# Designs tried in a protein design run: designed miniproteins, single chains, continued (2). Part 9

Each design is a single chain, and the fold is of that chain. pLDDT is the mean over its residues in the fold that is shown.

## One batch from the design tools (miniprotein)

Design m4295
Fold by ESMFold2-Fast:
Structure m4295 (fold): chain A 87 residues (1-87)
Amino acid sequence: MSDEIDVEPVNEEEKKLAEEAAKLSAEARKAEAAGDWKKAAELYKKLAEVLEKMAEVAKEKDPERAKALKKLAEGAKDNAELYEKKA
């Protein structure tokens, strides 16, 4: 039910990045449903980059949250690699 991206942000920068990550996640899932693996791979790659930025921002204030965000970024990277191979 709850998505891992549903984690409550701790500051304004993290909120902005979280909104961008949510949008990219939704667009990536839409590309998957359309069978557009090239677009899905691109969107998951962008999602991973945004999640890594969120982890960097969070690391200064909340290292534990940064670790969780980095794990989410790895998952997005795995999806990007999977769909890139299918394209």
Scores: mean pLDDT 78

Design m4296
Fold by ESMFold2-Fast:
Structure m4296 (fold): chain A 60 residues (1-60)
Amino acid sequence: KLTEIAEEFVKNPSVENLVELVKAMRERGYSDATIQASIDGFLKNGLLTKEMVEEALARI
């Protein structure tokens, strides 16, 4: 369930958990723009660094 994956990511922010979240969103048909908006929100809230985001997206 996407909500459970998102909750786990917020609880334990990591490159690996971000990769799993992005994959789950893509599999459910979310657009890249919507996924990027979610990532931007995590960056603004201090859950991620720009370097972590770039590393996670490179692994997909």
Scores: mean pLDDT 82

Design m4297
Fold by ESMFold2-Fast:
Structure m4297 (fold): chain A 59 residues (1-59)
Amino acid sequence: TDERLKLASELVKLANQLGLQGADPDFVARILDAALNTAKGLLSVEEAEEVAREARERL
């Protein structure tokens, strides 16, 4: 639970940073959706970590 919420929080922060840098709105929306689904337990920690990695690579 704690790990999922921390990861979801990281995804939200990454989405906000990408948005401020003018990243593709569809990509930003995908990261935010991943954050919500991670928090809800609908996305695995491994999948959420992969999304975070992809987001960080685009910063």
Scores: mean pLDDT 82

Design m4298
Fold by ESMFold2-Fast:
Structure m4298 (fold): chain A 86 residues (1-86)
Amino acid sequence: MLEQLTPEEVEEARKALEAIKEKIEELKKSKDEKKREMAKLWEELLPATEKIVEALEAGKLEEAKRINEEALKEMEPKAKEAYEKL
């Protein structure tokens, strides 16, 4: 497992975050209400994702892992509701 990230890998993580932000903006402009609701859900996760990337940029890999685990726990109720409705 990668315990340390290179500066280039951290930059790729930042670029991925920016791509996600762009996708959220595209979904917000959709005429489909479901796509707009998905955009809102992803926007709720965006602050946690930004903190993960910031922690990685600071070389704080353990903090990044902690933030990611907390974000997944916050999403678990919404994911369970979606699954149970299928």
Scores: mean pLDDT 71

Design m4299
Fold by ESMFold2-Fast:
Structure m4299 (fold): chain A 90 residues (1-90)
Amino acid sequence: MQQKLQEELEKAAEEYEKLLAEMSEEEKKEFFEELKKKEEELKKKFEEALANGDEEKIIEIMVEAAELQGISKELAEEMAKKKVEEYLKE
């Protein structure tokens, strides 16, 4: 998993760099401001889900957060489920 995650993060970084190279400085600023806003919303939802012990919601939030970083939904779901299993069923 770690190796696959690193490969997807490197790929995401390259795709981001390519995407950002075609954007204006104003568009880049708006893009990063929206990402920050979504990240803050996800963090708040994650804390609520953890407090409630809602495994499904924790997985959903982790997947959304990972997708924002350019990680595939499939890999994000696998990582989130594995982490939740280690944390709640250990």
Scores: mean pLDDT 73

Design m4300
Fold by ESMFold2-Fast:
Structure m4300 (fold): chain A 61 residues (1-61)
Amino acid sequence: SMEELEELVKYVEELAKKNNLSEGQKEALIRRAKRLLEEEHWSKEEVKKFVETMIEVYKST
């Protein structure tokens, strides 16, 4: 739903800010999160877990 998408985008933005991600990394995560939720039919919780994993990858490189 649009409400779930809005919550997810806000979650990614907050996490990106907390972890000092670049604007490009944030935008890439938002685009992928939207695709996973809307096109791949992942649950909001599955997408959140994916985002958290990608942030850890960004932090370790």
Scores: mean pLDDT 84

Design m4301
Fold by ESMFold2-Fast:
Structure m4301 (fold): chain A 59 residues (1-59)
Amino acid sequence: MSRRERLEREVARLWLTPEPLSDAEIAERLGLSVSTVTRLRAAVLERHGGDWEAVRADL
């Protein structure tokens, strides 16, 4: 798994928790900018046709 794919998975995982973290909180935890987190989240969602249930199934 590439570093980018690993970061995409971590962003998706933190977003899909029962108490989801904000982009800012995910950015702080992963050492990324808020803009980077927002872009990674959008990229993961696009890859799965906008379906968060499909993203969760791939985790």
Scores: mean pLDDT 75

Design m4302
Fold by ESMFold2-Fast:
Structure m4302 (fold): chain A 88 residues (1-88)
Amino acid sequence: MAAEEAVEYANKAGLAAVKKAETGEKGAAAAVAAIGAGAGAYFGMSAADVEASAKAAAEAGKLAGEEGGKETEEYAKKAGAAGKEAAA
């Protein structure tokens, strides 16, 4: 199910951000944003809202650190794509 897939990718993005930010706190914000994107998809948010949340998570991930940011960005993009499919 696309909504369930979006939640899974959002969780992976959050975990990637937290893993890189274990020595810092900024990764937590990226993780929360990524999880929010997945939850939104699961509860029937519009595809545009899911994409916006995933984009915000990717940007927050970049601020948390380059390595963590890239991983978070990729999974957030996947969450957004799955959210669009769930909305179709």
Scores: mean pLDDT 60

Design m4303
Fold by ESMFold2-Fast:
Structure m4303 (fold): chain A 62 residues (1-62)
Amino acid sequence: STSKRQELLRLIGQILRLIGDQIDVELQLQRGAISEEEARRRIAALDEQIAALKAEMDKLLG
């Protein structure tokens, strides 16, 4: 349905933004702006958010 397609695109867009945030964390780490421990913590939090959005996609597609 059109509503499912719109929600799917919204979820994909949010996942892509979170992946962009993970890339920013990696760039901050490479510049020495944050510690390796801080980078791991931030990436883990972003991974949890991505996993939650993927679970929403699974419910929408099932």
Scores: mean pLDDT 89

Design m4304
Fold by ESMFold2-Fast:
Structure m4304 (fold): chain A 95 residues (1-95)
Amino acid sequence: SRIIDEGFDKILESAKKKGKLHETVLGLIEVHAERLGDEELAELARKLENEKLSPEEIEELIEQLKELIDAGHNGVEEAKKKAKELTEWLKKLLK
């Protein structure tokens, strides 16, 4: 969605300037995890609350969230696939 893309671009710019994006990003991941019944993704999102992310990691996270939201418009199975990809990336990030 063009509106979603514009919103994420503004969030990314604000995060790079303020060094703090966790609250908005965490909330978005949790909402999608709950919709999909993905308890593992929700748990990883809660761990992000105490993590410091680089601008590059924030950019990657926003890109994966855009893909998850877009996949959600195409159906639950596509959204689950993208949620699994995000989960695996977060496991590597939080190691």
Scores: mean pLDDT 72

Design m4305
Fold by ESMFold2-Fast:
Structure m4305 (fold): chain A 87 residues (1-87)
Amino acid sequence: SNLEKGIEAMKKGDYDTAIKYFEEAIKEDPNNVEAYLRLGIAYELKGDFDKAEEWYRKAIEIDPKNGAARYRLDQIEDRRYLEELRA
């Protein structure tokens, strides 16, 4: 599946390829919360925290009880708060 291909790309550190496969997985199954969460993680590992936040928010829209997505979103928001406090 595209989800499995994305996971294999993640294991190789090929985050751009992983993102493409996770986007295809979402097109095939728009309720695949795992694909939204993994898209967020891939962007976070690329250092694109704005995109990571967008995808974690989308995961929460589909599954409001998803603890992993909520936890990761909270960590991004906490980091931004600390950056503002130090500025």
Scores: mean pLDDT 84

Design m4306
Fold by ESMFold2-Fast:
Structure m4306 (fold): chain A 87 residues (1-87)
Amino acid sequence: PEEKLEEARKLLKEAQDYLIEASRAFKNGDYEKAIELANKTIELAKKALELLDQVPESPEVQRLKDRAETLINAGEQLKKIAEKKLK
């Protein structure tokens, strides 16, 4: 249980780092790289949610789930706008 919570925190930090890189790539006009990094953000945040669903519910777990959902939404939004720039 504790190992899953720590792994989820690590995945969320990695997802956040990829989102920052994706945003930077987007600002630089590298839309293909922005899409790739946004996909990594979404994948890692979804893995974190899967782990958090296996941990007993608490206010901390709920905050981490909320963070994961925010990262997924941000990644999907960035991916969508970057894909439009390539077409």
Scores: mean pLDDT 88

Design m4307
Fold by ESMFold2-Fast:
Structure m4307 (fold): chain A 69 residues (1-69)
Amino acid sequence: MKIAVVIGAGRIGTEEALKEAENGADVIIIVDKNKEKAEEVAKKVEELGVKAITASSEEEAEKLKKELE
């Protein structure tokens, strides 16, 4: 299972998340302190048929990644 972690839900983070989805990621974890921004990027990833999860910190994202591995 390929899990990608994208840090930041701004313009660059959105582009990276979409590229990871197109490159065959099974799950993308989007990290941003702003939950609304992270959820917006997650929705775009899910529209491509890839599972998206949001995290508020890199530490939370690492815990989620370990649970999925």
Scores: mean pLDDT 81

Design m4308
Fold by ESMFold2-Fast:
Structure m4308 (fold): chain A 87 residues (1-87)
Amino acid sequence: DPSIEELKKKAEELVEEARKLLEESKTASEEERKKKLEELKKKYEEFKKLIDELLKNKAIPASLLPFLEEALKELEEILAELEKLLA
């Protein structure tokens, strides 16, 4: 199903981008870290909203749910790590 493939690709791209932002943030200034955190938060919220809407409409196959849940959890963990770098 193309829509399933598109969701998987979107999740993989977001996780990879988040990991890259986290790695770059370790050597970045405080201003750059704040900017990266804001960018990642926006992408996370948009993706989470998309998944929530698809779940409400029963548009996500049960077989895909664990993959999407894992991707959202990983994004949350990266967000928490970025927030620690700002403390």
Scores: mean pLDDT 78

Design m4309
Fold by ESMFold2-Fast:
Structure m4309 (fold): chain A 89 residues (1-89)
Amino acid sequence: SHMEEKRRLEEILEEAREAARRVEAQLKPEDQKKLDEMIKKLEEEIEKLKDLLEEEEKKLLEEYKKNSNRIEYIYIAQALIGFALERQK
């Protein structure tokens, strides 16, 4: 059901935020360039998969890109892509 999908999405996003927080604590300044490269590849993947993403998920990606740190955006973007791909099965 749509309500079950929303609950699952919220759980996935919470898990992604927590994972990002753990990784952020270990991050060194020299890792920032690698994060920028990961974001570029993720944005290319999002563009390829955009028709699989719902409008709410696209808005979440834009909000996290604007308002979160790089590592949080990476984990959220990967989680949303994974959720969209699983929904297609």
Scores: mean pLDDT 82

Design m4310
Fold by ESMFold2-Fast:
Structure m4310 (fold): chain A 60 residues (1-60)
Amino acid sequence: MEGILTYEEIEIVENGVTVKKGDKIEKLSEDKILITKKDGSKEIVTLHPELIETLLSLTE
């Protein structure tokens, strides 16, 4: 996995996904999440389960 993790923004270069502070993350399955951005756009992303747990800790 390659990515930059901060409290302000999480960028996951490997999957081309950017998660920012204030975005809503919902776990759909072990390897899938739904990201709801501030502009109301929604994206379903497949990630490693360990990374999903990390994102849930940082972006809620």
Scores: mean pLDDT 64

Design m4311
Fold by ESMFold2-Fast:
Structure m4311 (fold): chain A 90 residues (1-90)
Amino acid sequence: GPAPPVEVELRFDSDDPDKPATVEIVVRATHPSHRELARQIAEDLAEALKKYGADILELKEVSPLEYRIVAKNVTPEDLGRAFLEVRRRL
């Protein structure tokens, strides 16, 4: 199929899926026309994670097409819930 308009990359600082960890999330627009969508997804994802008890350590534009979120106290389950919430807003 066609490439998605936005790509999301995840990195956890822990290999234990049952324990809260620090997650780094990179939200990348695949084209400059999707830059605003990538920003909105990054902001909505940070807001959703915060609702599930995460501490947002960083939310910033790291390049014109990339937004980085660093969140502490995140479980894989809460991350999944945050992604579903953001998808429903699109």
Scores: mean pLDDT 83

Design m4312
Fold by ESMFold2-Fast:
Structure m4312 (fold): chain A 68 residues (1-68)
Amino acid sequence: SDAVKDLEAALESVKNGDVAAALKGLEDAMRFASGEAKELIEEAKRYLREGNLEKAEELIQKALEMLK
């Protein structure tokens, strides 16, 4: 899948509180992302690991905006 599809799946997982599925989606998205979008995805993964789902959601949305 491309980065946009994987990020959209990760975003829905975050909204549902499924951290494990969200982390997998972000990992898959990083295979197709580069530059600032990849940095935002890496930061979102860190916030998910810290339990800050609100910040993770914000960063995933920002990465999606950059890739559209």
Scores: mean pLDDT 85

Design m4313
Fold by ESMFold2-Fast:
Structure m4313 (fold): chain A 58 residues (1-58)
Amino acid sequence: SEELRKLLEEAKKLVEQGKLDEGEKLLREAQSKLTPDTLELFYRETKEVELLILDQRR
């Protein structure tokens, strides 16, 4: 849980800094560690990073 939080926080920071490839890599790492229970807890953070990447890649 703590590692998931750190991965999502770092992914968001990287994407906000324009480091999309690095941020996407950390987002994918976090997603690979999600279970159904933790997905509900981190749903908002995961979606925020996904949408930010999509918006910046257009």
Scores: mean pLDDT 78

Design m4314
Fold by ESMFold2-Fast:
Structure m4314 (fold): chain A 76 residues (1-76)
Amino acid sequence: SELLQKGVNLDVAGRILYAAGDYETAAKAYEEAVKLFEQAGDPRVPEVYRNLAEAYRKAGDTEKASEWEKKADELA
C-alpha cells in the first residue's frame, strides 16, 4: 500500500537521521511515519512511538518524549 511504503521510508529515514545525531529531524520523520502506520493499522506503531520518544529525549524535548512513551505503553 502507498501509506505503508511511505511510512516505511520515513521510519528508515528517521533511523538514519538518529544514527547521524540529527535528533530533531529524526523526530519529525518518525512523527510522519507514525501517522501513516496508524492509518494503515500497522503493528509497528508502538515501536515507532518508542523511537520517536527517544529522538525527542535526545533532542531535549522531555515533555514530548514522555507523551510518546506513554502512547507506546498504552498500545503494547
Scores: mean pLDDT 83

Design m4315
Fold by ESMFold2-Fast:
Structure m4315 (fold): chain A 89 residues (1-89)
Amino acid sequence: MSDAELDEARERLAARLERAAAVFRELGHEEAARLLEEARREAERAIEALKAGDEEKAREYAERAQRLLGEALRIAGREAYEKVAAALA
């Protein structure tokens, strides 16, 4: 993956997670929305680490992003997750 492809992936991921956080806030899931914003920051760090050639740090940041995303989805519940997934499609 090129640096340009990583930049495009980062921009798309940030935009999608920002929309998901906004939907969670609209549904009253403020804590889940904040966890999505934190997951976005960790995902951005993972991409920056990949661009720097630090695959180990990239893995660490990606694992943290996945854990935060999972926690947000657990807090919001399955129905809220389904609504967010539909809004992102």
Scores: mean pLDDT 77

Design m4316
Fold by ESMFold2-Fast:
Structure m4316 (fold): chain A 114 residues (1-114)
Amino acid sequence: SREEVAEKLREVEEEALKLIDEVKAKAVEALADDPEKKAQAEALLDQMANNFRELGQQAIEATLQSLSEGGKVTHQLMELISQQGQQIADLVPEVREEVLKVENEIVSRLSQAG
Protein backbone atom coordinates (compact mmCIF):
# COMPACT_ATOMS: atom_id res chain seq x y z
CA SER A 1 0.00 0.00 0.00
CA ARG A 2 0.98 3.69 -0.21
CA GLU A 3 1.19 3.84 3.59
CA GLU A 4 3.56 0.82 3.69
CA VAL A 5 5.87 2.36 1.03
CA ALA A 6 5.81 5.73 2.87
CA GLU A 7 6.77 3.97 6.14
CA LYS A 8 9.67 2.19 4.38
CA LEU A 9 10.84 5.56 3.00
CA ARG A 10 10.80 7.03 6.54
CA GLU A 11 12.94 4.10 7.75
CA VAL A 12 15.37 4.59 4.82
CA GLU A 13 15.62 8.34 5.62
CA GLU A 14 16.46 7.62 9.29
CA GLU A 15 19.18 5.08 8.33
CA ALA A 16 20.56 7.27 5.50
CA LEU A 17 20.96 10.30 7.80
CA LYS A 18 22.78 8.08 10.33
CA LEU A 19 25.12 6.73 7.61
CA ILE A 20 25.84 10.28 6.34
CA ASP A 21 26.69 11.40 9.92
CA GLU A 22 29.08 8.43 10.29
CA VAL A 23 30.86 9.31 7.01
CA LYS A 24 31.05 12.97 8.14
CA ALA A 25 32.82 11.91 11.37
CA LYS A 26 35.34 9.80 9.37
CA ALA A 27 35.95 12.60 6.84
CA VAL A 28 36.49 15.16 9.66
CA GLU A 29 39.05 12.81 11.29
CA ALA A 30 40.82 12.10 7.95
CA LEU A 31 41.05 15.88 7.21
CA ALA A 32 42.08 17.00 10.73
CA ASP A 33 45.33 18.53 9.32
CA ASP A 34 43.58 20.32 6.39
CA PRO A 35 41.07 22.84 7.84
CA GLU A 36 39.93 24.27 4.45
CA LYS A 37 39.27 20.84 2.89
CA LYS A 38 37.67 19.68 6.18
CA ALA A 39 35.25 22.67 6.11
CA GLN A 40 34.40 21.95 2.45
CA ALA A 41 33.76 18.24 3.13
CA GLU A 42 31.59 19.08 6.18
CA ALA A 43 29.56 21.58 4.11
CA LEU A 44 28.99 19.04 1.30
CA LEU A 45 27.93 16.28 3.72
CA ASP A 46 25.61 18.70 5.58
CA GLN A 47 24.13 19.70 2.20
CA MET A 48 23.66 16.01 1.34
CA ALA A 49 21.84 15.39 4.65
CA ASN A 50 19.65 18.52 4.23
CA ASN A 51 18.77 17.60 0.63
CA PHE A 52 17.87 14.08 1.81
CA ARG A 53 15.59 15.49 4.55
CA GLU A 54 13.87 17.91 2.13
CA LEU A 55 13.52 15.63 -0.93
CA GLY A 56 12.87 12.58 1.30
CA GLN A 57 9.92 14.38 2.89
CA GLN A 58 8.65 15.27 -0.61
CA ALA A 59 8.97 11.60 -1.65
CA ILE A 60 6.94 10.48 1.40
CA GLU A 61 4.19 13.09 0.77
CA ALA A 62 4.10 12.25 -2.97
CA THR A 63 3.89 8.50 -2.19
CA LEU A 64 0.88 9.05 0.12
CA GLN A 65 -0.91 10.79 -2.80
CA SER A 66 0.31 8.46 -5.59
CA LEU A 67 2.78 5.56 -5.80
CA SER A 68 3.75 6.75 -9.31
CA GLU A 69 4.51 10.33 -8.18
CA GLY A 70 6.32 9.01 -5.09
CA GLY A 71 8.46 6.81 -7.36
CA LYS A 72 9.45 9.82 -9.49
CA VAL A 73 10.56 11.86 -6.46
CA THR A 74 12.38 8.82 -5.01
CA HIS A 75 14.25 8.40 -8.33
CA GLN A 76 15.25 12.11 -8.22
CA LEU A 77 16.55 11.59 -4.67
CA MET A 78 18.55 8.51 -5.79
CA GLU A 79 20.14 10.53 -8.64
CA LEU A 80 20.99 13.44 -6.30
CA ILE A 81 22.58 11.12 -3.71
CA SER A 82 24.66 9.39 -6.43
CA GLN A 83 25.93 12.75 -7.75
CA GLN A 84 26.73 14.12 -4.28
CA GLY A 85 28.37 10.86 -3.16
CA GLN A 86 30.69 10.90 -6.19
CA GLN A 87 31.58 14.57 -5.58
CA ILE A 88 32.48 13.88 -1.92
CA ALA A 89 34.44 10.70 -2.83
CA ASP A 90 36.51 12.73 -5.34
CA LEU A 91 37.13 15.51 -2.78
CA VAL A 92 38.08 13.15 0.09
CA PRO A 93 39.99 10.16 -1.39
CA GLU A 94 40.95 9.12 2.19
CA VAL A 95 37.30 8.03 2.79
CA ARG A 96 36.34 7.33 -0.85
CA GLU A 97 35.46 3.65 -0.27
CA GLU A 98 33.30 4.51 2.78
CA VAL A 99 31.45 7.30 0.88
CA LEU A 100 30.78 5.07 -2.15
CA LYS A 101 29.65 2.19 0.09
CA VAL A 102 27.19 4.48 1.92
CA GLU A 103 25.97 5.94 -1.43
CA ASN A 104 25.34 2.41 -2.79
CA GLU A 105 23.60 1.32 0.44
CA ILE A 106 21.28 4.38 0.45
CA VAL A 107 20.44 4.04 -3.28
CA SER A 108 19.81 0.28 -2.85
CA ARG A 109 17.47 0.86 0.14
CA LEU A 110 15.55 3.60 -1.74
CA SER A 111 15.17 1.29 -4.76
CA GLN A 112 13.87 -1.55 -2.55
CA ALA A 113 11.39 0.74 -0.70
CA GLY A 114 9.67 1.86 -3.96
Scores: mean pLDDT 85

Design m4317
Fold by ESMFold2-Fast:
Structure m4317 (fold): chain A 66 residues (1-66)
Amino acid sequence: KMGERLEAAGLTREEMAVAHLLSLGYSQREIAEVLGISVGTVSRRLRRAMRKLGLRSRRELAEFVR
């Protein structure tokens, strides 16, 4: 259900992964460690996800994914 909504919004698998981990309460640093990417990459993917969904904050993104 949640994945279907994110796919319908045009999120990539990479953007869905960082959004999902954010919804679980993980920090950007923790998400970077889990996914094996840089904190800067996590930040960029979160911003792209928020832009595609029309959301203004990471809190709104985390709540949307829940």
Scores: mean pLDDT 78

Design m4318
Fold by ESMFold2-Fast:
Order: structure tokens, then C-alpha cells, then sequence
Structure m4318 (fold): chain A 58 residues (1-58)
């Protein structure tokens, strides 16, 4: 539950210019990272979300 809350909070803080598909992909990437490293901070999760969105938009 904690991991999902972190990802959802990060997704809410990103720009409203993202599509539902971009949001889903960023959320999945962040969840995957948290599964590999549960010690990731909120700032690190937010950074993963932002980088994933930026990568998709290229």
C-alpha cells in the first residue's frame, strides 16, 4: 500500500500535460523500481516518474 501511495502522489505532482498512457507507463516504471529497491525515497520515485514521461515525449 505504501508503495502505491508514493507512486500516486508522484503522479499527482507531475504536469497535467501527460496522457493516461504516459501516466500508466510512468507509474509502472516507478513501481518496478520500488520492487527492486524498497528504500527509494519519494524524491527518487518522483524523479523516475519525470524521467519516464520525458523519455516517452521524445
Amino acid sequence: MEKRNLVEKALREISDEVTPEERLKAGLKAMEALEKDPSLSYEEVLEIVRKTIEEIKK
Scores: mean pLDDT 75

Design m4319
Fold by ESMFold2-Fast:
Structure m4319 (fold): chain A 61 residues (1-61)
Amino acid sequence: SERDQKRALVQEAARELSEIVSQDELDRALQQMGDWVQQGLSVSQLRERLRELLRRERERV
């Protein structure tokens, strides 16, 4: 289902972020990802936003 796809995308992004950012930054990112899901973003829109979020955090390291 779309809900399962969105959950999987968020969990994968959170896993990757946990290796890069501090716990405080991870908590803020989880809140942002939750907001995107609550806003009703499509799977493709969510995937794109998560890709950009991960790219930005990797560039900071």
Scores: mean pLDDT 82

Design m4320
Fold by ESMFold2-Fast:
Structure m4320 (fold): chain A 69 residues (1-69)
Amino acid sequence: SLEEARKALEEGDYDKAIELARKVIETSTDPEQRLEAARILSEAARKKGDTELQNEADRLYLEALRELS
């Protein structure tokens, strides 16, 4: 869940945060939930130094943000 993804990020479990955030992005039809999940994914990617994942997450964030506009 989005809540569990946030908790994993706070606990420094970046791999779990990435897994859970991806699941929310893939399964949620709510752009607000996808926006939040993309933000978690981006932060976890930054913490791991994964530039490719960070760029992917930033794209997903902008996509969800546009749906809310």
Scores: mean pLDDT 84

Design m4321
Fold by ESMFold2-Fast:
Structure m4321 (fold): chain A 68 residues (1-68)
Amino acid sequence: MKPSPLEKRASELMERALKLPDGEARTRFVAELMELLDKYHAGEISEEEAEKRLEELERQLEELERQQ
């Protein structure tokens, strides 16, 4: 089965998050990303809603990366 573009984007955000220094911000971000994927796979949110939430997480990650 082909991974969806959404799942690929989530994987890319996870890889970027794991490059952050050890700390609460990284742990919290990873947990939020995992929760989003769990809700998406459970069918609790639409693909469009999941994409919007990924955009919000990407903005949070960019802010964390900027602080380094």
Scores: mean pLDDT 79

Design m4322
Fold by ESMFold2-Fast:
Structure m4322 (fold): chain A 65 residues (1-65)
Amino acid sequence: MTADQLATRGYILYEEGRDLEEALADFEEGLRLAEADPSMPPEVKARTIAFMREMIARIRERLAA
């Protein structure tokens, strides 16, 4: 899967309130792929990383509740 595909699936799972652990794993893997991608434009990479980190934090807060 691409980082975008993982982010899309993770976001759907998060919005549906389903499989939050899987959503977390999707965003964590997506973040890893985005950080490792040398072909991604710097602006897109920075925004993608920031978005994924925010989603990871939100999912972790939900799981901790």
Scores: mean pLDDT 81

Design m4323
Fold by ESMFold2-Fast:
Structure m4323 (fold): chain A 86 residues (1-86)
Amino acid sequence: GASEEAIKLAEEYYKNGDYDKAIRIYENVLRSDPTNAVAWLNLGNVYYAKGDYDTAIRYYQQSVRLGSGDVRQQALRNLQEVLAKK
């Protein structure tokens, strides 16, 4: 679907270091579907890469709250990792 395609495009921008384009796409996904735990997780990853640990923590917490299965477990691992950086 459109959200899955947008997330894949944002992941490619993230891999290329184009964090601002990745953020913009994830924010657009979340405006349409604020329950998308994958978009919250990936947005957390972008802010983590930018060194904005406080923002990354908030987005990982949203991914934990809204996610299930593998997405929730990954968000929990990433949350623990970023908390160790503070």
Scores: mean pLDDT 90

Design m4324
Fold by ESMFold2-Fast:
Structure m4324 (fold): chain A 69 residues (1-69)
Amino acid sequence: KVEEIEKLKEELKKNPSDELAKKYEELLLETPLSEFLEALLERAEKEGVKEENIEKLRESIKKAREEEK
């Protein structure tokens, strides 16, 4: 579902519309923070982001998951 949010974000940048903006906001509110951070981690690893930043993302994911319960 985080992949759907990122696709909507790209679509909004290319073709801004009120319908897409509303759908993006609804999915954003319904998606757990941990799921967002996990998708960011996967992309950061694929794009060769610095290890220091990857470690920060891992810590953020752990904290977010604890807060969700």
Scores: mean pLDDT 72

Design m4325
Fold by ESMFold2-Fast:
Structure m4325 (fold): chain A 61 residues (1-61)
Amino acid sequence: EELRAEAEALHQKLKAEGKKTEVREFIYTDAAGVEYRGWVVLELDDDGLTVSARYFRERLE
């Protein structure tokens, strides 16, 4: 899927920059009860804590 490919591209870019990074899949329900499926790309510090997160999500029907 396009969103997964974009998440993986960002993950590879951060990895190439020497950053610690992870990509994770998630399902999210917003305050209106709308469900989304997506991927998050995390940038981590030297202690493994998240310093930034980029979300790629699509609405589920």
Scores: mean pLDDT 76

Design m4326
Fold by ESMFold2-Fast:
Structure m4326 (fold): chain A 56 residues (1-56)
Amino acid sequence: SPVERARKAGREAGELAAKGGMTPEQANRASDEMYKAGGPEAQQAAGDALAEGFAR
């Protein structure tokens, strides 16, 4: 589903952002921009997964 794809992509993006020295706020903002066309549910799922990936 679009939500599941967004969640997986968000998590991977969070992990990569952490390795690249990006702040959680910067990573979250980038995620919002990428997934807003997928609707609020996909956008929220990507953001949540990105935060989880970043925090691991």
Scores: mean pLDDT 69

Design m4327
Fold by ESMFold2-Fast:
Structure m4327 (fold): chain A 72 residues (1-72)
Amino acid sequence: SAMEEARREKALKEARETLEQAKRLNAPEELIKKLEEAVKEIEEGVEEPMKVALEAGVELGLWLLERGVSKF
């Protein structure tokens, strides 16, 4: 299961990076909580950690697009 472990580690790093980016950009509290939930799900052993990390990134990306942020 080295592949599963590697994917989980990568997903966790990506989700944490997404959360930290959201905090730096002063994202809404609701979005931050959602991203914190994504990190917790990966830490707790969700079956598809990369999917959870990707969805977290999409949520941040959609918020940035909605707000018209020119720099990320």
Scores: mean pLDDT 82

Design m4328
Fold by ESMFold2-Fast:
Structure m4328 (fold): chain A 68 residues (1-68)
Amino acid sequence: MSKLAALSAAAAITAVALRYAAARNPELREELLELAERALEMARNPERTEEALEVIRRGNELVARADA
């Protein structure tokens, strides 16, 4: 896979994980869904590499927080 395709896939996976976490955590739903939307935007625009990596990192941190 090209690096852009890999970034797009990672961002899309992050968006799915955030949406799944939002369904399980009503109290964090708004925050999780907002970041999921941001991750999906990065999946569609992987050329924004630095921003995509930051969103993926923050998304994974928020999912971990929701699972705690």
Scores: mean pLDDT 80

Design m4329
Fold by ESMFold2-Fast:
Order: C-alpha cells, then structure tokens, then sequence
Structure m4329 (fold): chain A 103 residues (1-103)
C-alpha cells in the first residue's frame, strides 16, 4: 500500500532526526571534557546515520510512488532507512551514556 510505505519511510526519517537531536543535546549537557569529547564523537555517528536514513527514506518514497506501493525496490530502500535510523538511535544512546558517566 502506497500510503503505508510513505508513512513508514517518514517514520524512519523522523526517528533518525530525533536520534541525532538527542545525541547533540547529550554532548552539550556533558559535565566533563572527556565525557563531552566522547559524546560529540557518538553524536557525529548519529548525525551521519540520520543522513543515511533521510537519503534511504527519500529513495523509498520515490520508488513507492513509481511502483504504486511497496514493491521490492521500495521495500529494500525502506529497510535501509530503518537500519540507518536504528544505528542513529544506538549512537544517541551511547552519547547519553558517555556524557553522564564517561568522565
């Protein structure tokens, strides 16, 4: 279904964006220089993964529109977007952890 495919792609893009935002906030909130440096490194990984999620989600939306729903190519692009969003979420969690306890 085209509507479901577009919604899933938008959800993956938003999840990646949210993770990158949380990672940046964690880096800024770090109490120690060592924790801040480690959190900034994790935030960079979250931002890179969020950018991958955005690109894959954009491609998934274009393919879904072309295919009239979630065809094989659209589904693969959606999977790539969801995996990238997941990587961004893990990196954001690491940023929060090292910002809190890393110094």
Amino acid sequence: DLEEALAAAEAAEEAGRRAAELAREAARAAATEEGREAAEAAARLAEEAAEEAERAARRAKELAKKEGGAGPEAMRALLEAEVAAGVAAVAAGVAATVARIGG
Scores: mean pLDDT 86

Design m4330
Fold by ESMFold2-Fast:
Structure m4330 (fold): chain A 68 residues (1-68)
Amino acid sequence: SVDEVVEYAIEAREALYDKDVEKAKEYIEKALKSIENEESRKMAAEGFVEEAEKYGMPEVAEYARKLE
């Protein structure tokens, strides 16, 4: 559901802010897997890649890119 995607995305962003690699990966995956539309999922994944790179977390960015 949209509510689940929003909640997981918020937790993913909080994990990025906290530099928590494992939690960021977990909630990014949960958010992306909750998006049924392929184009929307790809756009969301690219957004997480950009955010992870801005926080200096290349491992999380690579993980998000693999989930496109």
Scores: mean pLDDT 85

Design m4331
Fold by ESMFold2-Fast:
Structure m4331 (fold): chain A 59 residues (1-59)
Amino acid sequence: MTLAETAREAGEGLALIAESVGKLAPEDRERSLEVGKRAREIGRKEAEEIEEEEKEEEE
């Protein structure tokens, strides 16, 4: 398990929570889905940055 993997999982977890909130509050569904998208984007960007740094350190 890597730090980059943890960053991605955090983003996915937040996206799943946003999906659940949208199900409970239909009027805020679009907003909740946008929050989920942002969480995934942030997790992906952080993971990419960490992976780049880890590759340099491991070699």
Scores: mean pLDDT 73

Design m4332
Fold by ESMFold2-Fast:
Structure m4332 (fold): chain A 62 residues (1-62)
Amino acid sequence: GMEEAEEIAEEAEREATLAVIQGDYERAVEILRKKAEEVEKLDKELAEKLRQSIENLERTYF
């Protein structure tokens, strides 16, 4: 349900943030991409938010 999608998205953001702190921007993008695919089946808007986070990372660090 929506609650599971929100939890997955929050966990993805935490894991991606840790990867960014470690300087591993490619790993951060990979984490967000995988979780966006999982979330898309539950909540398309949250999946789009995760994709926007990927675009933000790519614009900032790539």
Scores: mean pLDDT 80

